# Ledger of designs, part 21: designed miniproteins, single chains, continued (4)

Each design is a single chain, and the fold is of that chain. pLDDT is the mean over its residues in the fold that is shown.

## One batch from the design tools (miniprotein)

Design m12696
Fold by ESMFold2-Fast:
Structure m12696 (fold): chain A 86 residues (1-86)
Amino acid sequence: SKAEEIKKLIEELAEEAKKEGKSMADLAIELAEKFGKLDLAEKIREYVETDPDDKAKGAAITKEFNTWLAKELGVTEADFEREAAA
């Protein structure tokens, strides 16, 4: 099922980041760059380097990333967020 594919992808990405010593932010930047979302990759990088304590900006960037990735996977943002939390 689509939900099982999403769950597996999230688990695989999290384990890959852990094994490679990459942060989740580093992985998010890499994914955005790989799929041609250079503006999003730059926003994440700038946030981590300059404004990491800006919780509102961090939440907005996280939402943008989740919205984009959910669309890329062909699922709703809500379904993606539920599987990521499980």
Scores: mean pLDDT 72

Design m12697
Fold by ESMFold2-Fast:
Parts: C-alpha cells; structure tokens; sequence
Structure m12697 (fold): chain A 92 residues (1-92)
C-alpha cells in the first residue's frame, strides 16, 4: 500500500541519511505508481509522522513532495519547519 511504502521511505531517510535529491526521486516514483494528489500524499505523510514520531524524516519527505508537485516555496518551507519544531517541542 502507499502507507507501507511511505513508512519504508521515512525509516530509510532516517537510517541511511538520504540526500534530498534521492528523496525527491523516490516521491516522484510513488506519485506515478499510486497516482495520488499532493494533498493526499501530504496527509498520508502527516498521519505516519504522528503515528511513528519520525518528525525529521517527515519534514524532509513533505519538502520533497512539494518539490515534486512544483509547489515548494520559501513560505511553505518555513510553515513545514515551524510544524516540525512544534512536534519536536511537544515530544519533550
């Protein structure tokens, strides 16, 4: 499922320190395979991040998703960074 592939990718980002360019390529493959919208993909990533606590991989993966859909702006990048900081602060 999309959820299983996203979870695998989140864990791989954390364990293998994947460069951003490789994360973008993997997201593009998932988009083509599952034919998902940006909103569906970002929501699936958010749900998994909240379930797993993989906050930094989730932030990187959301940035890559925005890049793939041509929506990555400075404003959206800062919004995602603030969200990551808030989740990390809530953890302790």
Amino acid sequence: SLKDKLLELLKKIESEQLPFTEIVEEVKKLMETYNVSQEELLQAIEDLVLETGLFWPGYMLKLAALRVYGELTAEKSMELLRHYAALKKAQG
Scores: mean pLDDT 84

Design m12698
Fold by ESMFold2-Fast:
Structure m12698 (fold): chain A 61 residues (1-61)
Amino acid sequence: NINENIRTFSTELKKLPLDKQKIELKYFLLFYKNLTGDYFPNKVVEKILKDEFGEMLNSLL
């Protein structure tokens, strides 16, 4: 379940240094952009990532 996995992803990502968090988020966004044409696989994932990473996420879009 992608919505369950994204919570785990966010928790694990926050354990990394800030520069590594940016790299991992950028790869996640590009992966879904290339796969689906959208940066986020669904609105729930988008909300979770924006709530957790806000400004960092906006800097990568």
Scores: mean pLDDT 81

Design m12699
Fold by ESMFold2-Fast:
Structure m12699 (fold): chain A 61 residues (1-61)
Amino acid sequence: GEADIKRAVERAKNARDAAAQLGREDAERQASLYYEKAVAAKTAEEAEKAMREAGKAIGVG
């Protein structure tokens, strides 16, 4: 549902912010791309997939 999309977007954003705080420029760039994809997602599945990829970019999951 919409709540699942919002949660996935929030977690993708947190992955980007964590990479930025750690100074991991490549990880931040990758997480930012997946955060944008999560924001553009029309389904919970798309948003959660983007969230997982953002997590992988920072080495989580």
Scores: mean pLDDT 82

Design m12700
Fold by ESMFold2-Fast:
Structure m12700 (fold): chain A 87 residues (1-87)
Amino acid sequence: SVDRMLQRLQELLDRAERLLREAEEIIRNGGDREEARRLVFEADIELGLAKIIIGVLKTIGEEVPQELLDRLDELEARRREIEERLA
């Protein structure tokens, strides 16, 4: 169902946001950079799954709320920023 897909999309974005926040806290505190890289990698997987759900919804002709699309874009930008800080 569309409602179930939208709920899963929200859950994936929530998990990605938490993982990226944890990675940022590690970097800010001068902690384990390998742990931060692991969290970013896990966030990338969650964001990839979110993109798949969005692609499915668009393919079946369902409208994806703009708020969720904007949130995905914000989290992708945040992920790139953290990856640059870990380079």
Scores: mean pLDDT 91

Design m12701
Fold by ESMFold2-Fast:
Structure m12701 (fold): chain A 67 residues (1-67)
Amino acid sequence: MEEKVRRFLAAVDAKRHDEANRLLRELAKEASPEEIAEALGRLRGLPEALVESYKASMENTGGAYLR
């Protein structure tokens, strides 16, 4: 799970929205939103970065791209 979160963050940072969206869908099948958010918090180390990244990722699920 945490490895996929790292790959997801790398894809977001690289503006690879299709890969980021695919990884998010895989994570949603393997873990709860709370578990994903906790992993994001650990990897980013900042609560504000976690909240922003997670919200952007959730918005991308419907066909809107991540920033």
Scores: mean pLDDT 64

Design m12702
Fold by ESMFold2-Fast:
Structure m12702 (fold): chain A 75 residues (1-75)
Amino acid sequence: DEEALAAEIEARAAELAASKTKKELVEEGLRLARELGDEAAIEGIRKLDAEGTKEDIARALAQREAALEHERALA
């Protein structure tokens, strides 16, 4: 359900923040945003790179991973 998915995204975000640098998270986030073809997501990641924390980028990355999985399931 949506609540379980949100909890999984938060757990993934915490894992990413613990295991990767801000630079690595930005690079991974841009890669996933390009796979989704989402220009707004690309700009969002760039803005977080300039203004946000590592934790903010990790959450955005986890959310994009979930969105990509959903898109693949619907294709």
Scores: mean pLDDT 76

Design m12703
Fold by ESMFold2-Fast:
Structure m12703 (fold): chain A 82 residues (1-82)
Amino acid sequence: PEPKIAEMSDEEMLEAIDKMKELALKYLKENPDMSDEELEKLEKDIKEGAEELKKATDNEKVKKKIEEAEDEVLAEIKKQKE
């Protein structure tokens, strides 16, 4: 019953990207003591998820939104690793 990415509208994808970004940032804030291994796994998962989402859309605005969200989450992961 989970909606497939390929069936999502551009508007639904933009909302999903915002929600995923917020959840990732919240997870990082709630888990400040994550190990480097856990942070590296999260980084990989975020990168792979962003790549899959970009492949699922041909809308340049949506692709840019994905890249911006990915960059923001990766920056927070990098900050927490330090």
Scores: mean pLDDT 77

Design m12704
Fold by ESMFold2-Fast:
Structure m12704 (fold): chain A 66 residues (1-66)
Amino acid sequence: MEEEIKKLLSKFSELDPEVILEAGKELYKLGEKSAALTYLGLFLKEYQPDEETRKKFEELMEELLK
C-alpha cells in the first residue's frame, strides 16, 4: 500500500497540490481513511511542500482524525 501510494504521488508530483488534497478527500469518502492519511502523510514527508500548502494538508489530516 505505502509503495503504491508513493508511485501515485510521483505521478501527481507535477500537479497542483489541490488535486492531491482532493484525491485524499475522495479516498476518505470511499471509507479508505487509512489510505487517505497515508497518502497525505507521504506527500508531506517525501515532497516537503511549502509552508502554506503544508498547513492545508495538516488541516485536512486533523479533520480526518476527528
Scores: mean pLDDT 68

Design m12705
Fold by ESMFold2-Fast:
Structure m12705 (fold): chain A 95 residues (1-95)
Amino acid sequence: MKSWIELLLQSLENAEKGDYDKAIKLLEEGFKKLIEEAESKNNTKAVEIVKYYQKKLLELFEQLKKTTDPAEKEKLLLEIAGLIHQLILELRRAY
């Protein structure tokens, strides 16, 4: 079974390859696993962090899917990558 870190990093890898639907699916699988683990441990701080980043990342992916400008796509991909890395760092501190 893949760790939530592996799922988030594979999501980013697939987004960089242009497979946005697979990236979103992996991201949602990672978030589901994170929320289930955080709730099982009564870690309300981790749940709040995950929900914040989930909303923000899904909004960026929807923008990425409808964007045709290569420069804007690169900007959105960099923002997504930054948020995924920041999420991993914040969750490591919350656990």
Scores: mean pLDDT 83

Design m12706
Fold by ESMFold2-Fast:
Structure m12706 (fold): chain A 90 residues (1-90)
Amino acid sequence: SMEEKKKELEEKKKIAEEDIELLFEEAKRLAKEGRVEEAIELVERAREQFELEWEKYIESLPEELKPEAKEFKEEALKRFEELIEELRKA
């Protein structure tokens, strides 16, 4: 049902936010240890996987929920790009 799909989207967004926070913490830790290249590779791989998984997920959603899911995906990808830029400047 639409209500079940709305709940699924909200849960998936919450899990993604938590996973992104943990990933960013790990990447920043690697960078502080002088492992900047590894940190960048970690974030880039996670970004690619996130993009592919969310594109597939969005395709499966009702039309009414696609804009919200696309918005979340775009904001998350922007956060990945900002971290990669930050890591490269360090």
Scores: mean pLDDT 88

Design m12707
Fold by ESMFold2-Fast:
Structure m12707 (fold): chain A 100 residues (1-100)
Amino acid sequence: SMKEKIKEKLLKIFELADEALQVMREAGVPPEELRKLAEQVFKLFNEAIEAIEKGDVEKTKEYMKKIINLLREAAKRLPPEAQARVDKLIEEMEKILNEM
């Protein structure tokens, strides 16, 4: 039950991360750079799932914070409108993470 609820929250954070990547694509981030970022996000998400399967909530949060930090760093290079959109998605991700 607790692990299932945390996994549901992880999936919601991942969906928001995917939206952030879509915003970056629309803003003209090069396909190769976007692919590398997406691969890093996906790897960290899988590591978070593995951590929660083992009951390690702290490690799960650590991996999710790494995803948020990667997206925040990438957002710094975006036009102001796209950066504002990604910042809102990051804020939503942080709210979900803080509820875990």
Scores: mean pLDDT 89

Design m12708
Fold by ESMFold2-Fast:
Structure m12708 (fold): chain A 75 residues (1-75)
Amino acid sequence: MAKALLVFEEPVPLSVLFEALAGLGREHGLSLQRLSATRYLLSASSEEALDAALAVLREHLAGRGIRFTVERLPE
């Protein structure tokens, strides 16, 4: 299982992140856990699934002017 910490410059509602990820299938095994107003833990079934989720988030959030950083966590 692959994990990444998402750190946002401003508070982002969980619904916005779910909208971005809605197109990804169950095979990606995606899970979002809210840690704070600006921090989320993203988990995926594999590194490839995590990369796909991060690509979708970058595209969706860039269109909204939302900036964030990603910290990949070790297994």
Scores: mean pLDDT 77

Design m12709
Fold by ESMFold2-Fast:
Structure m12709 (fold): chain A 94 residues (1-94)
Amino acid sequence: ASDEELALGVGEIVLAVAKLMVSKGYAEEAVEFAEEMIKRATDPNMKAYALIALGVAYESLGELEKAREAYEEAIKLSTDEAAKKEAEENIKKI
């Protein structure tokens, strides 16, 4: 696998972990986790998935404007169609 494929895979794992944390009632911790992953991301698609994770966590906390901003930034940064679609579908729910 290329470094780009690895970055996409890690990004998908970051989003999956954040969704799991939110489902278990750890939405505030999911925000901190996503922010940490955004800081560590060097690949734009990994950063896009971390931004989607941040949006999911903010949405769970009722911070809908912050969630929208995170999803819009993810769409802007991502070159991966699946990441763009995930963020766009989440924006449509808020």
Scores: mean pLDDT 85

Design m12710
Fold by ESMFold2-Fast:
Structure m12710 (fold): chain A 69 residues (1-69)
Amino acid sequence: GPVAEHMKKLGDLQAEGLALYVGALTGAPPTGGSAEVTADGTVTLKGETSAGSLEKVFQSPGAAENAAK
């Protein structure tokens, strides 16, 4: 539904931001970012650069999930 689509898009944007941030710190160009939201509310953000990848996991989306309700 629209809420799930908005949450996925927001997560993808956050993952892209993470890739850009890591790229800025390391000098490696960002190659991509992705987000996955599971049924239990776990959000996994993955940012990728030419030098490697970085993953950040949230066990509870907290305020973001409350804003979507």
Scores: mean pLDDT 62

Design m12711
Fold by ESMFold2-Fast:
Structure m12711 (fold): chain A 70 residues (1-70)
Amino acid sequence: TLYVVTARVPAELRERVRAAAEELARELGAKSFMELSPTVLGLVFETREKAERAARALEELGAETEVRPL
């Protein structure tokens, strides 16, 4: 099972949160990183633990996050 993190970001925080999401994807070994919409980023991880860690870090930067199994 894979886990997806969706992060909803206000436009004013988009560049900052995107840069952090790209770094988290690299650091935690995301299987995929994508822009789902202009205000929503998606990261896919192999484990719930990695997905939850990424979600927590992005929430600290002002994103609203959700973690769900694929």
Scores: mean pLDDT 82

Design m12712
Fold by ESMFold2-Fast:
Structure m12712 (fold): chain A 60 residues (1-60)
Amino acid sequence: SAIEEGAKALVKERPELTLEQAKAIIENIRESGATPEQAEKGALEAGLSKETAEAIGKGV
């Protein structure tokens, strides 16, 4: 799923997170009503790479 791919990208850049924690982060962003574009921007502002931020945005 798009959430799972976003979570995998997040874990690769933040290996201290488990896959389940990464999925929960993306699901929480979705539940907040953020758009894919807002989720990507937020990830970039948090210091994540463009590739990871785009994957998170697709998961929302």
Scores: mean pLDDT 85

Design m12713
Fold by ESMFold2-Fast:
Structure m12713 (fold): chain A 103 residues (1-103)
Amino acid sequence: SEKEEEIKKLLKDFIKAAESLVNYFKRLQEDKSPEAEKARKLLLDNFRIGAKALISRLKQLGAPEELIKEVEKLTDELVSALENGDFERANEAIKKLKELAEK
């Protein structure tokens, strides 16, 4: 359906944003300056805002509750992983988001 295609597009766009976020954190990982710390915080805050907007749109499109819960869970796992510098866990969260977008 057109709604299912829109849901898939929204998830794919969100995953691209998540991958860009992880790549930027990898580039900043050795930079302990106050400027780098502010950049990391701003990126995480903006990503959380984007995730909330995504969840709102998915609800409006009638996405299954289980899909919405899993997106929320994986978003929280990704953010927590990046706050801890755990790129292995961050990549695992992205992999699981990609699996959701292909269903």
Scores: mean pLDDT 87

Design m12714
Fold by ESMFold2-Fast:
Structure m12714 (fold): chain A 97 residues (1-97)
Amino acid sequence: SKEEKIKELFEKVGEEAKKAKSDEELNEIGRKAAKEIEELLKDDPLERGIALAAAEIALKTGDAELAWELYERLLEARERGEAALEEEAARIEAELA
């Protein structure tokens, strides 16, 4: 499924980020992940934005489980509406600060 592919991508990004030895390597990992997300979610720009944000967390932290948790939280908030999505995004930012 699409969800399985995204979860696998976050796991891959997190593992590769832990092994990266330079900012250039991290940027390349992020660029490749963004391209895969764009292809998987070409018909849903909002879900694509959410997946890109979660992949960035996997890249910065090396924590794929955290990235997947945040992705699910934002998708659930999106279903409740724009205000709910903005509120959940703000809550996540506060938790990560």
Scores: mean pLDDT 85

Design m12715
Fold by ESMFold2-Fast:
Structure m12715 (fold): chain A 70 residues (1-70)
Amino acid sequence: GMAAEAERITREIEGAAAGAVALAGQGRDPSAWVARLREYIARARELGDPEAIEAAERAVKALESAGVPV
């Protein structure tokens, strides 16, 4: 259902953001994780679920704080 899809999108966003931040912190290229994050942020927006959208906003802020462009 929509709730299960929102939870899946949220987990993918959080995982991709964590991966991007970790690689950037190591001086490594986070671009693959950023690409995945951008895809799931788009899906969160299309779904319109408030929790998934909030996860997307937190992910963007986490990457900005780590100096990673989204």
Scores: mean pLDDT 87

Design m12716
Fold by ESMFold2-Fast:
Structure m12716 (fold): chain A 93 residues (1-93)
Amino acid sequence: SLKEELEEAIKELEEAAKAAEKEGDEEAAKEAKKALEKAKEALESKDPLKELREAKKELKKAYEHAMEKENYETIKELEEAGEALDKAIEEAE
């Protein structure tokens, strides 16, 4: 269900933000937290697609920063969060 996919995406985004903080990647952590806030907004929305697409954009920024710094644990967690967001987007469509 959309709610279950959104809850999984929120969980994966929280883990990605924690990984970025643990690796000291403040910019990736900040951008992952923005994606997390958008995913939480989507959970409360009747039409979550806009918020989910914005979450995906913020996630991409976090990923680009983590890639530049070669923070591989953060990259892995962001990839898992991206997959969860894609599943939520498919359910919302």
Scores: mean pLDDT 86

Design m12717
Fold by ESMFold2-Fast:
Structure m12717 (fold): chain A 64 residues (1-64)
Amino acid sequence: SREEVVRELVERTGMSRELAERIVDEVEAGADADDVLTRYYLEGKITPEQARIAAEILRRHGLI
């Protein structure tokens, strides 16, 4: 579920719940997950480690 993915992103990466919800919402709306994570990284909102862990979580939930 959306809530499970959001919770796992917050717990595993330490990102804010607001940021995790935005990432999940954009991907569920049809955005490419790698593009979303790259954009937030370039904006300085996530670290490379957070992006890598987030990609693993999204892949496990079938969102990549």
Scores: mean pLDDT 87

Design m12718
Fold by ESMFold2-Fast:
Structure m12718 (fold): chain A 94 residues (1-94)
Amino acid sequence: MKEKVEELKEKIRKEGEKNNEPEAAEKMVKLIEEAYKKLLEERYTAADIVELLKAGDLESAAEAARVLRLEKLIEDPSYTDADLAAEVEKVEAE
C-alpha cells in the first residue's frame, strides 16, 4: 500500500516537471499524503460522501472524496475523478 502511494507521488512530480508546474505537483502530493493518513484511520464509501454533502459538510465531503479516490487509485491507477463522480451520482439516484 505505502509503495503504491509513493509511486503515485513520483508520477505526479514527474508530470509536474513535464508541464513546468512543480509547485502545483507538490501541492497535489501533500493532498495525497493527507488522504493516505486519513485512509489509515478510516475508510469512506460513495454513500458516506453523499451523506456529508446532504449534511452541508463540504470540507469533510472533500476529504472523504480524496481518501476514496486514493484508495481506488491504489487498486486501479486508471481511476479518474469522473469515475468517482459517477459512483457518487449513482448512490444519490438510488
Scores: mean pLDDT 75

Design m12719
Fold by ESMFold2-Fast:
Structure m12719 (fold): chain A 96 residues (1-96)
Amino acid sequence: ETLEYFLTLAFGRYLKIPEEEARKIAKEVADGVLRGKDPLTLVKEGMIKAAKLAGVSEEKAKEIVDETFKRVVEEQGRPLTFADLIETAKRLREEV
């Protein structure tokens, strides 16, 4: 729901993939979280998948997503926010 909404926004508006693809990936991530899978892993996989659809190479998408998640979760010791997801989407879009 809320996660699905913000991921759809990050993928569609900021990363600029088609809205149908953005909704599909966002729903897949949200449904996985609801089923008890690790939210951090699912969001990371969703971001990489959306970035590849936007035309970012897999290596570059993984690099940017891993760097952002490590900085926030491991170095700053805080949970990811939706602002972090939007920032990551903007950085990925610069690679297109």
Scores: mean pLDDT 83

Design m12720
Fold by ESMFold2-Fast:
Structure m12720 (fold): chain A 103 residues (1-103)
Amino acid sequence: KYIKVEGDVPEEVLEKARENAKAALDAGIEYFVGYLRLRDGEVEIVGAYVKPVSPETLERLRADEAAGRVLYKEIKPGLVVVADASEEGRKAYEEILKILEKK
């Protein structure tokens, strides 16, 4: 399992994001790479992760991909890499795919 959370945000925000990412790993996410930034007073998180998903979640990911919001790839039935369709998200997505290809 792998986790990376970084960002140019206040320490309290970064700490909460790391706690959330740790909880996600404990809940079955295998890999998580996230970058935080403040935009218009809101915390924006961009990144990539690998997790098992339900058919309902796959349908949501398909809708988000069609809207240009995410990148995803089903590695195995019910196991996906998901990333934001941002520059940082694509970079994190490619990094995770490279790690998975090495295995």
Scores: mean pLDDT 71

Design m12721
Fold by ESMFold2-Fast:
Structure m12721 (fold): chain A 80 residues (1-80)
Amino acid sequence: MAAEILAELQAWVAEHSHLPDEEKAQRARELRREILRRRGLDELVALIDEADALRANNTLSPEIIDELSARLAALRERAA
């Protein structure tokens, strides 16, 4: 699963190598969310959104990072 998502993202980046790096990064994030939703991994998308919000507000502590990492690992096991 993870290798397939990575391969799909890498193929898309290779096809759009002519785009500016910022635009490629934004579109790659949108594509990743779409791939995860298509595969029924909505909980993983929600966790990523939560992590991004905490990062933007500079509220990430080591304990919060550890909790998010544990939740991510559990979701990946459930998705496998």
Scores: mean pLDDT 67

Design m12722
Fold by ESMFold2-Fast:
Structure m12722 (fold): chain A 88 residues (1-88)
Amino acid sequence: MVEEKLKKIEELVKEIVELYKKYEENRDNKEISKKLIEEIKEKSDELAALGKELVALGKEEELEKLEPLIKEASEAVEKLADEIAALK
């Protein structure tokens, strides 16, 4: 059901933002940081897959209403990717 997919997107955004906050608090702990990075990547992939499904169902207008929340999660993932690139 489309409503359940939209609800799942909202939940994933909240989870990604919360995980990124935990990552910021635990940067000095390599083991915890690595686990949080993996979880953020997993949730980000799931979010992208759900977005693709909604577009395929012709529900782009409903996705546009969630764009501010999706952008918040996307910004967290981009910051994480930049930090990982800086650590190489």
Scores: mean pLDDT 79

Design m12723
Fold by ESMFold2-Fast:
Structure m12723 (fold): chain A 87 residues (1-87)
Amino acid sequence: SLLDIFKAILENVAEEDPELKEYIEKVLEEIEKSDEFEALVIAIDTLIEIAKKRGIDVNIDDLLETSGPETQKEIEEILKKKEEKEK
């Protein structure tokens, strides 16, 4: 599931940056309460961006492959809408 992918990223990030782990765990708790797929996708994207800025290499392509083709398209559409709102 997308939640399992998020947890896997969190475990890898936690080994490099424990403070970032605490922050992301709080974000995850809020998302789990809302049960919003869009919010979870945005949180994963934000976590990957922060990890890359801190020098933690995260392979997004491998994560998307695990999600399956229909979920990948939905994720891409959500991220595209986010970019359009930020322009």
Scores: mean pLDDT 65

Design m12724
Fold by ESMFold2-Fast:
Order: sequence, then C-alpha cells, then structure tokens
Structure m12724 (fold): chain A 117 residues (1-117)
Amino acid sequence: MEEVEKLIEEVKKAVDELRARYTPEQFREALRMLVAFGRGLLDAVRAGARISVEYKEEGDKGTVTLRLEHPADPAASGELVFEGDKALVKAVYNLARLAELDPEAMEEVIRWLEAQL
C-alpha cells in the first residue's frame, strides 16, 4: 500500500477507535486537539519547517516526540512530547509524518477531521 494512503487510513482507524471508546465529550476534545495540532504542523511545514518524529510504545501507552526545525528561523524551533492513549498518540504520529510527506493529503485529512465535529 502507498505510504501516504497507509498513513491516512491509520489516522481514520485511530479516530474510529477513539469514537468507539470515548464519551462524546472526550471524543470531541480529542478531535479538536488533532485538528489544531494538524493545522499548526501544516502551517509550520509550509513555512519551511522540518519535522523529526519518534514513536515509542510502553504497555497500553504511546509516546510521540516531535522536533520542529526552522532552518531560516532557529528561534522558532522546538520540541513537543505527547504521551497517553495509544490510538490518540498514533494519530498524532501519523499526522506528523503525513504533514512532511504530503501536505495536500494532510490538508484533506484535517478537513475530514473537522467534518467529524
């Protein structure tokens, strides 16, 4: 399967898992976070930022470490760490990878996420 298509399907699968397991309020909050995170990443990549992302599993938890590097603006570089539910953390990881590999596909996924709200 195409890597971009796989990343899109993994995000959708993670969202479906969250929808099944979470309350409506918890699901909406998770979805709003994913949308905000995705838009921020897309804006950063379009501005020339590079993303480095690592994923680690520990029992029922996942951890994603994201590093943003702006070669033209080092002061805008930073590190973000997400830890928690595997499905939510995997969605974050896959969105970060998608943003760097295919920004147009990423924008379509963000629009799909917004449609779930």
Scores: mean pLDDT 80

Design m12725
Fold by ESMFold2-Fast:
Structure m12725 (fold): chain A 85 residues (1-85)
Amino acid sequence: MEELKKEIKELEKEAEELAKEAREKQAKEPRPEEIRAKVEEVQERAEKEREEIENRPDLSEEEKELLFRKKALELYIEMLRELLE
């Protein structure tokens, strides 16, 4: 889906900008336990989203890959925003 690919590109750009800001904040105020907990939470949510998408027989393999990449980026961005405040 062309719209989905465009959305993924926009999310990747947002994630890169937020990741840079989060790294700068982490360098000044390290919170390794909080970061680890957030990463584990995101990984669990991503696995659940992956299983839901894989169980969709109505979607093509390409659509499943794109949808999962979008969901993974959304979860990553949410985590970065929480780490930023």
Scores: mean pLDDT 78

Design m12726
Fold by ESMFold2-Fast:
Order: structure tokens, then sequence, then C-alpha cells
Structure m12726 (fold): chain A 90 residues (1-90)
């Protein structure tokens, strides 16, 4: 759906931001994907939520490879949010 498509666009924007050294841009994309995941959960859209969790984990793994404290903190937050979302879907 639209939430998943937007999150995929944000993931690509985050990959480009990381390549350019734009850590703030990558963090903003992470925040937006988290908001989309929360919206999917609030709507009870399990299928969108599951896809958004996978997108968020991919972004978290990308940020974890960045030599930046801000990126490592953002990765930790993204992993935590994805983990809690998985528990809610059980």
Amino acid sequence: GELVERARELLEEAKEAVRRGDIEGAIRATEEIIRLLLEALDRGDREAAEELIEILVELANLLDEVDSLEAQIAAGVAHLVAGVARLLLR
C-alpha cells in the first residue's frame, strides 16, 4: 500500500544520504519510516506493518555500518521499534 511504497522511497533516500555523508538526512528518513510503521499498527494493517518492520531493520543495519554516534543511536532506536512492533503482531 501507500505506507510501504513511501517507506521504500525513504529507504532509498536514506541510502543516498549515507553515501553523501548526510547523516541528518538519513536520521530524518528513519524517523519518517518509524511514523509510517506506527500508522500501520494503529490501522491494524498487519501486512503493511510486517513489510515496514523489514524496511526499518534494513535501514537500521545500514546506519549501524556508519562511523557516527548519531547514526549508531538512530540504528539502536530503529532496532528497538522494530522489535517492539514484532511483539505487538504476535
Scores: mean pLDDT 90

Design m12727
Fold by ESMFold2-Fast:
Structure m12727 (fold): chain A 102 residues (1-102)
Amino acid sequence: MEHAERARRLAEEIFGEKVARLIEEAVRRLEEEGDVDAARTLADLLEFLKKVVEGEKIEELNKWLHSVADASEWTEEKVEEVRKKLEEEKKEMEEYLKKLEE
């Protein structure tokens, strides 16, 4: 139902229109056959993939890194924030790979 539409929107933003149509059809077929859990899982996977490779998040990260790098000196607080963000990104990637294996 809602999962097919959500999957299409996410895939369109990540992979483009052609792939989005294919993914929408696949998710819709899963829902139609009663495999709602599989359809939801695929949509959730796409949502996570969008977060990881999302242009907006990448642009936001780039903008933030630029604001930090623009300072001639880095405060202890800013250095800690940079380390923490990089560690969280790495951890998210590791968790994503584990979920993909399952």
Scores: mean pLDDT 61

Design m12728
Fold by ESMFold2-Fast:
Structure m12728 (fold): chain A 82 residues (1-82)
Amino acid sequence: MKAEELAEKAAKDIKEGVDNLIKRLNLTPEQKKKLYELADKAIELRVELIRKHPETAPGIYSEELEKIDEEIRKIILDALNG
């Protein structure tokens, strides 16, 4: 039950974060689509980590989550630089 609540909160936080980025940045349709795809992937991975390791999930190293964060940063930088 508690893990499910943490998973739902993580999904909401990620979705709101992406929506705020899209609202603040002049993104192309392709960049918006990619951000939503990356957000969905991050949600799935974070939910799985919370389910498997609820006690350590916030501090668990995930190479796949780091890769997603890097791709999101690249899209943000591309949008900010034109």
Scores: mean pLDDT 75

Design m12729
Fold by ESMFold2-Fast:
Structure m12729 (fold): chain A 69 residues (1-69)
Amino acid sequence: VSPEIRDVVIGLELAAADVEIANADKLPAETIQSNLEYLESLLPEAPEKFKPKLQQKIQELEAVLSRLS
């Protein structure tokens, strides 16, 4: 996977996480869980510039899931 493709994917996933957080009360927990797992899978290979943002969004989605459980 090229660095440019990875950067685009991470950017799109961060934007998707924002939408999910905003609509958490309307979404199935399974949808939020799947996207959380995907963000977690991106973190080890992510460029350093994206790691803080990915970690922040992972924490925000975990908090949302905790509220829904």
Scores: mean pLDDT 77

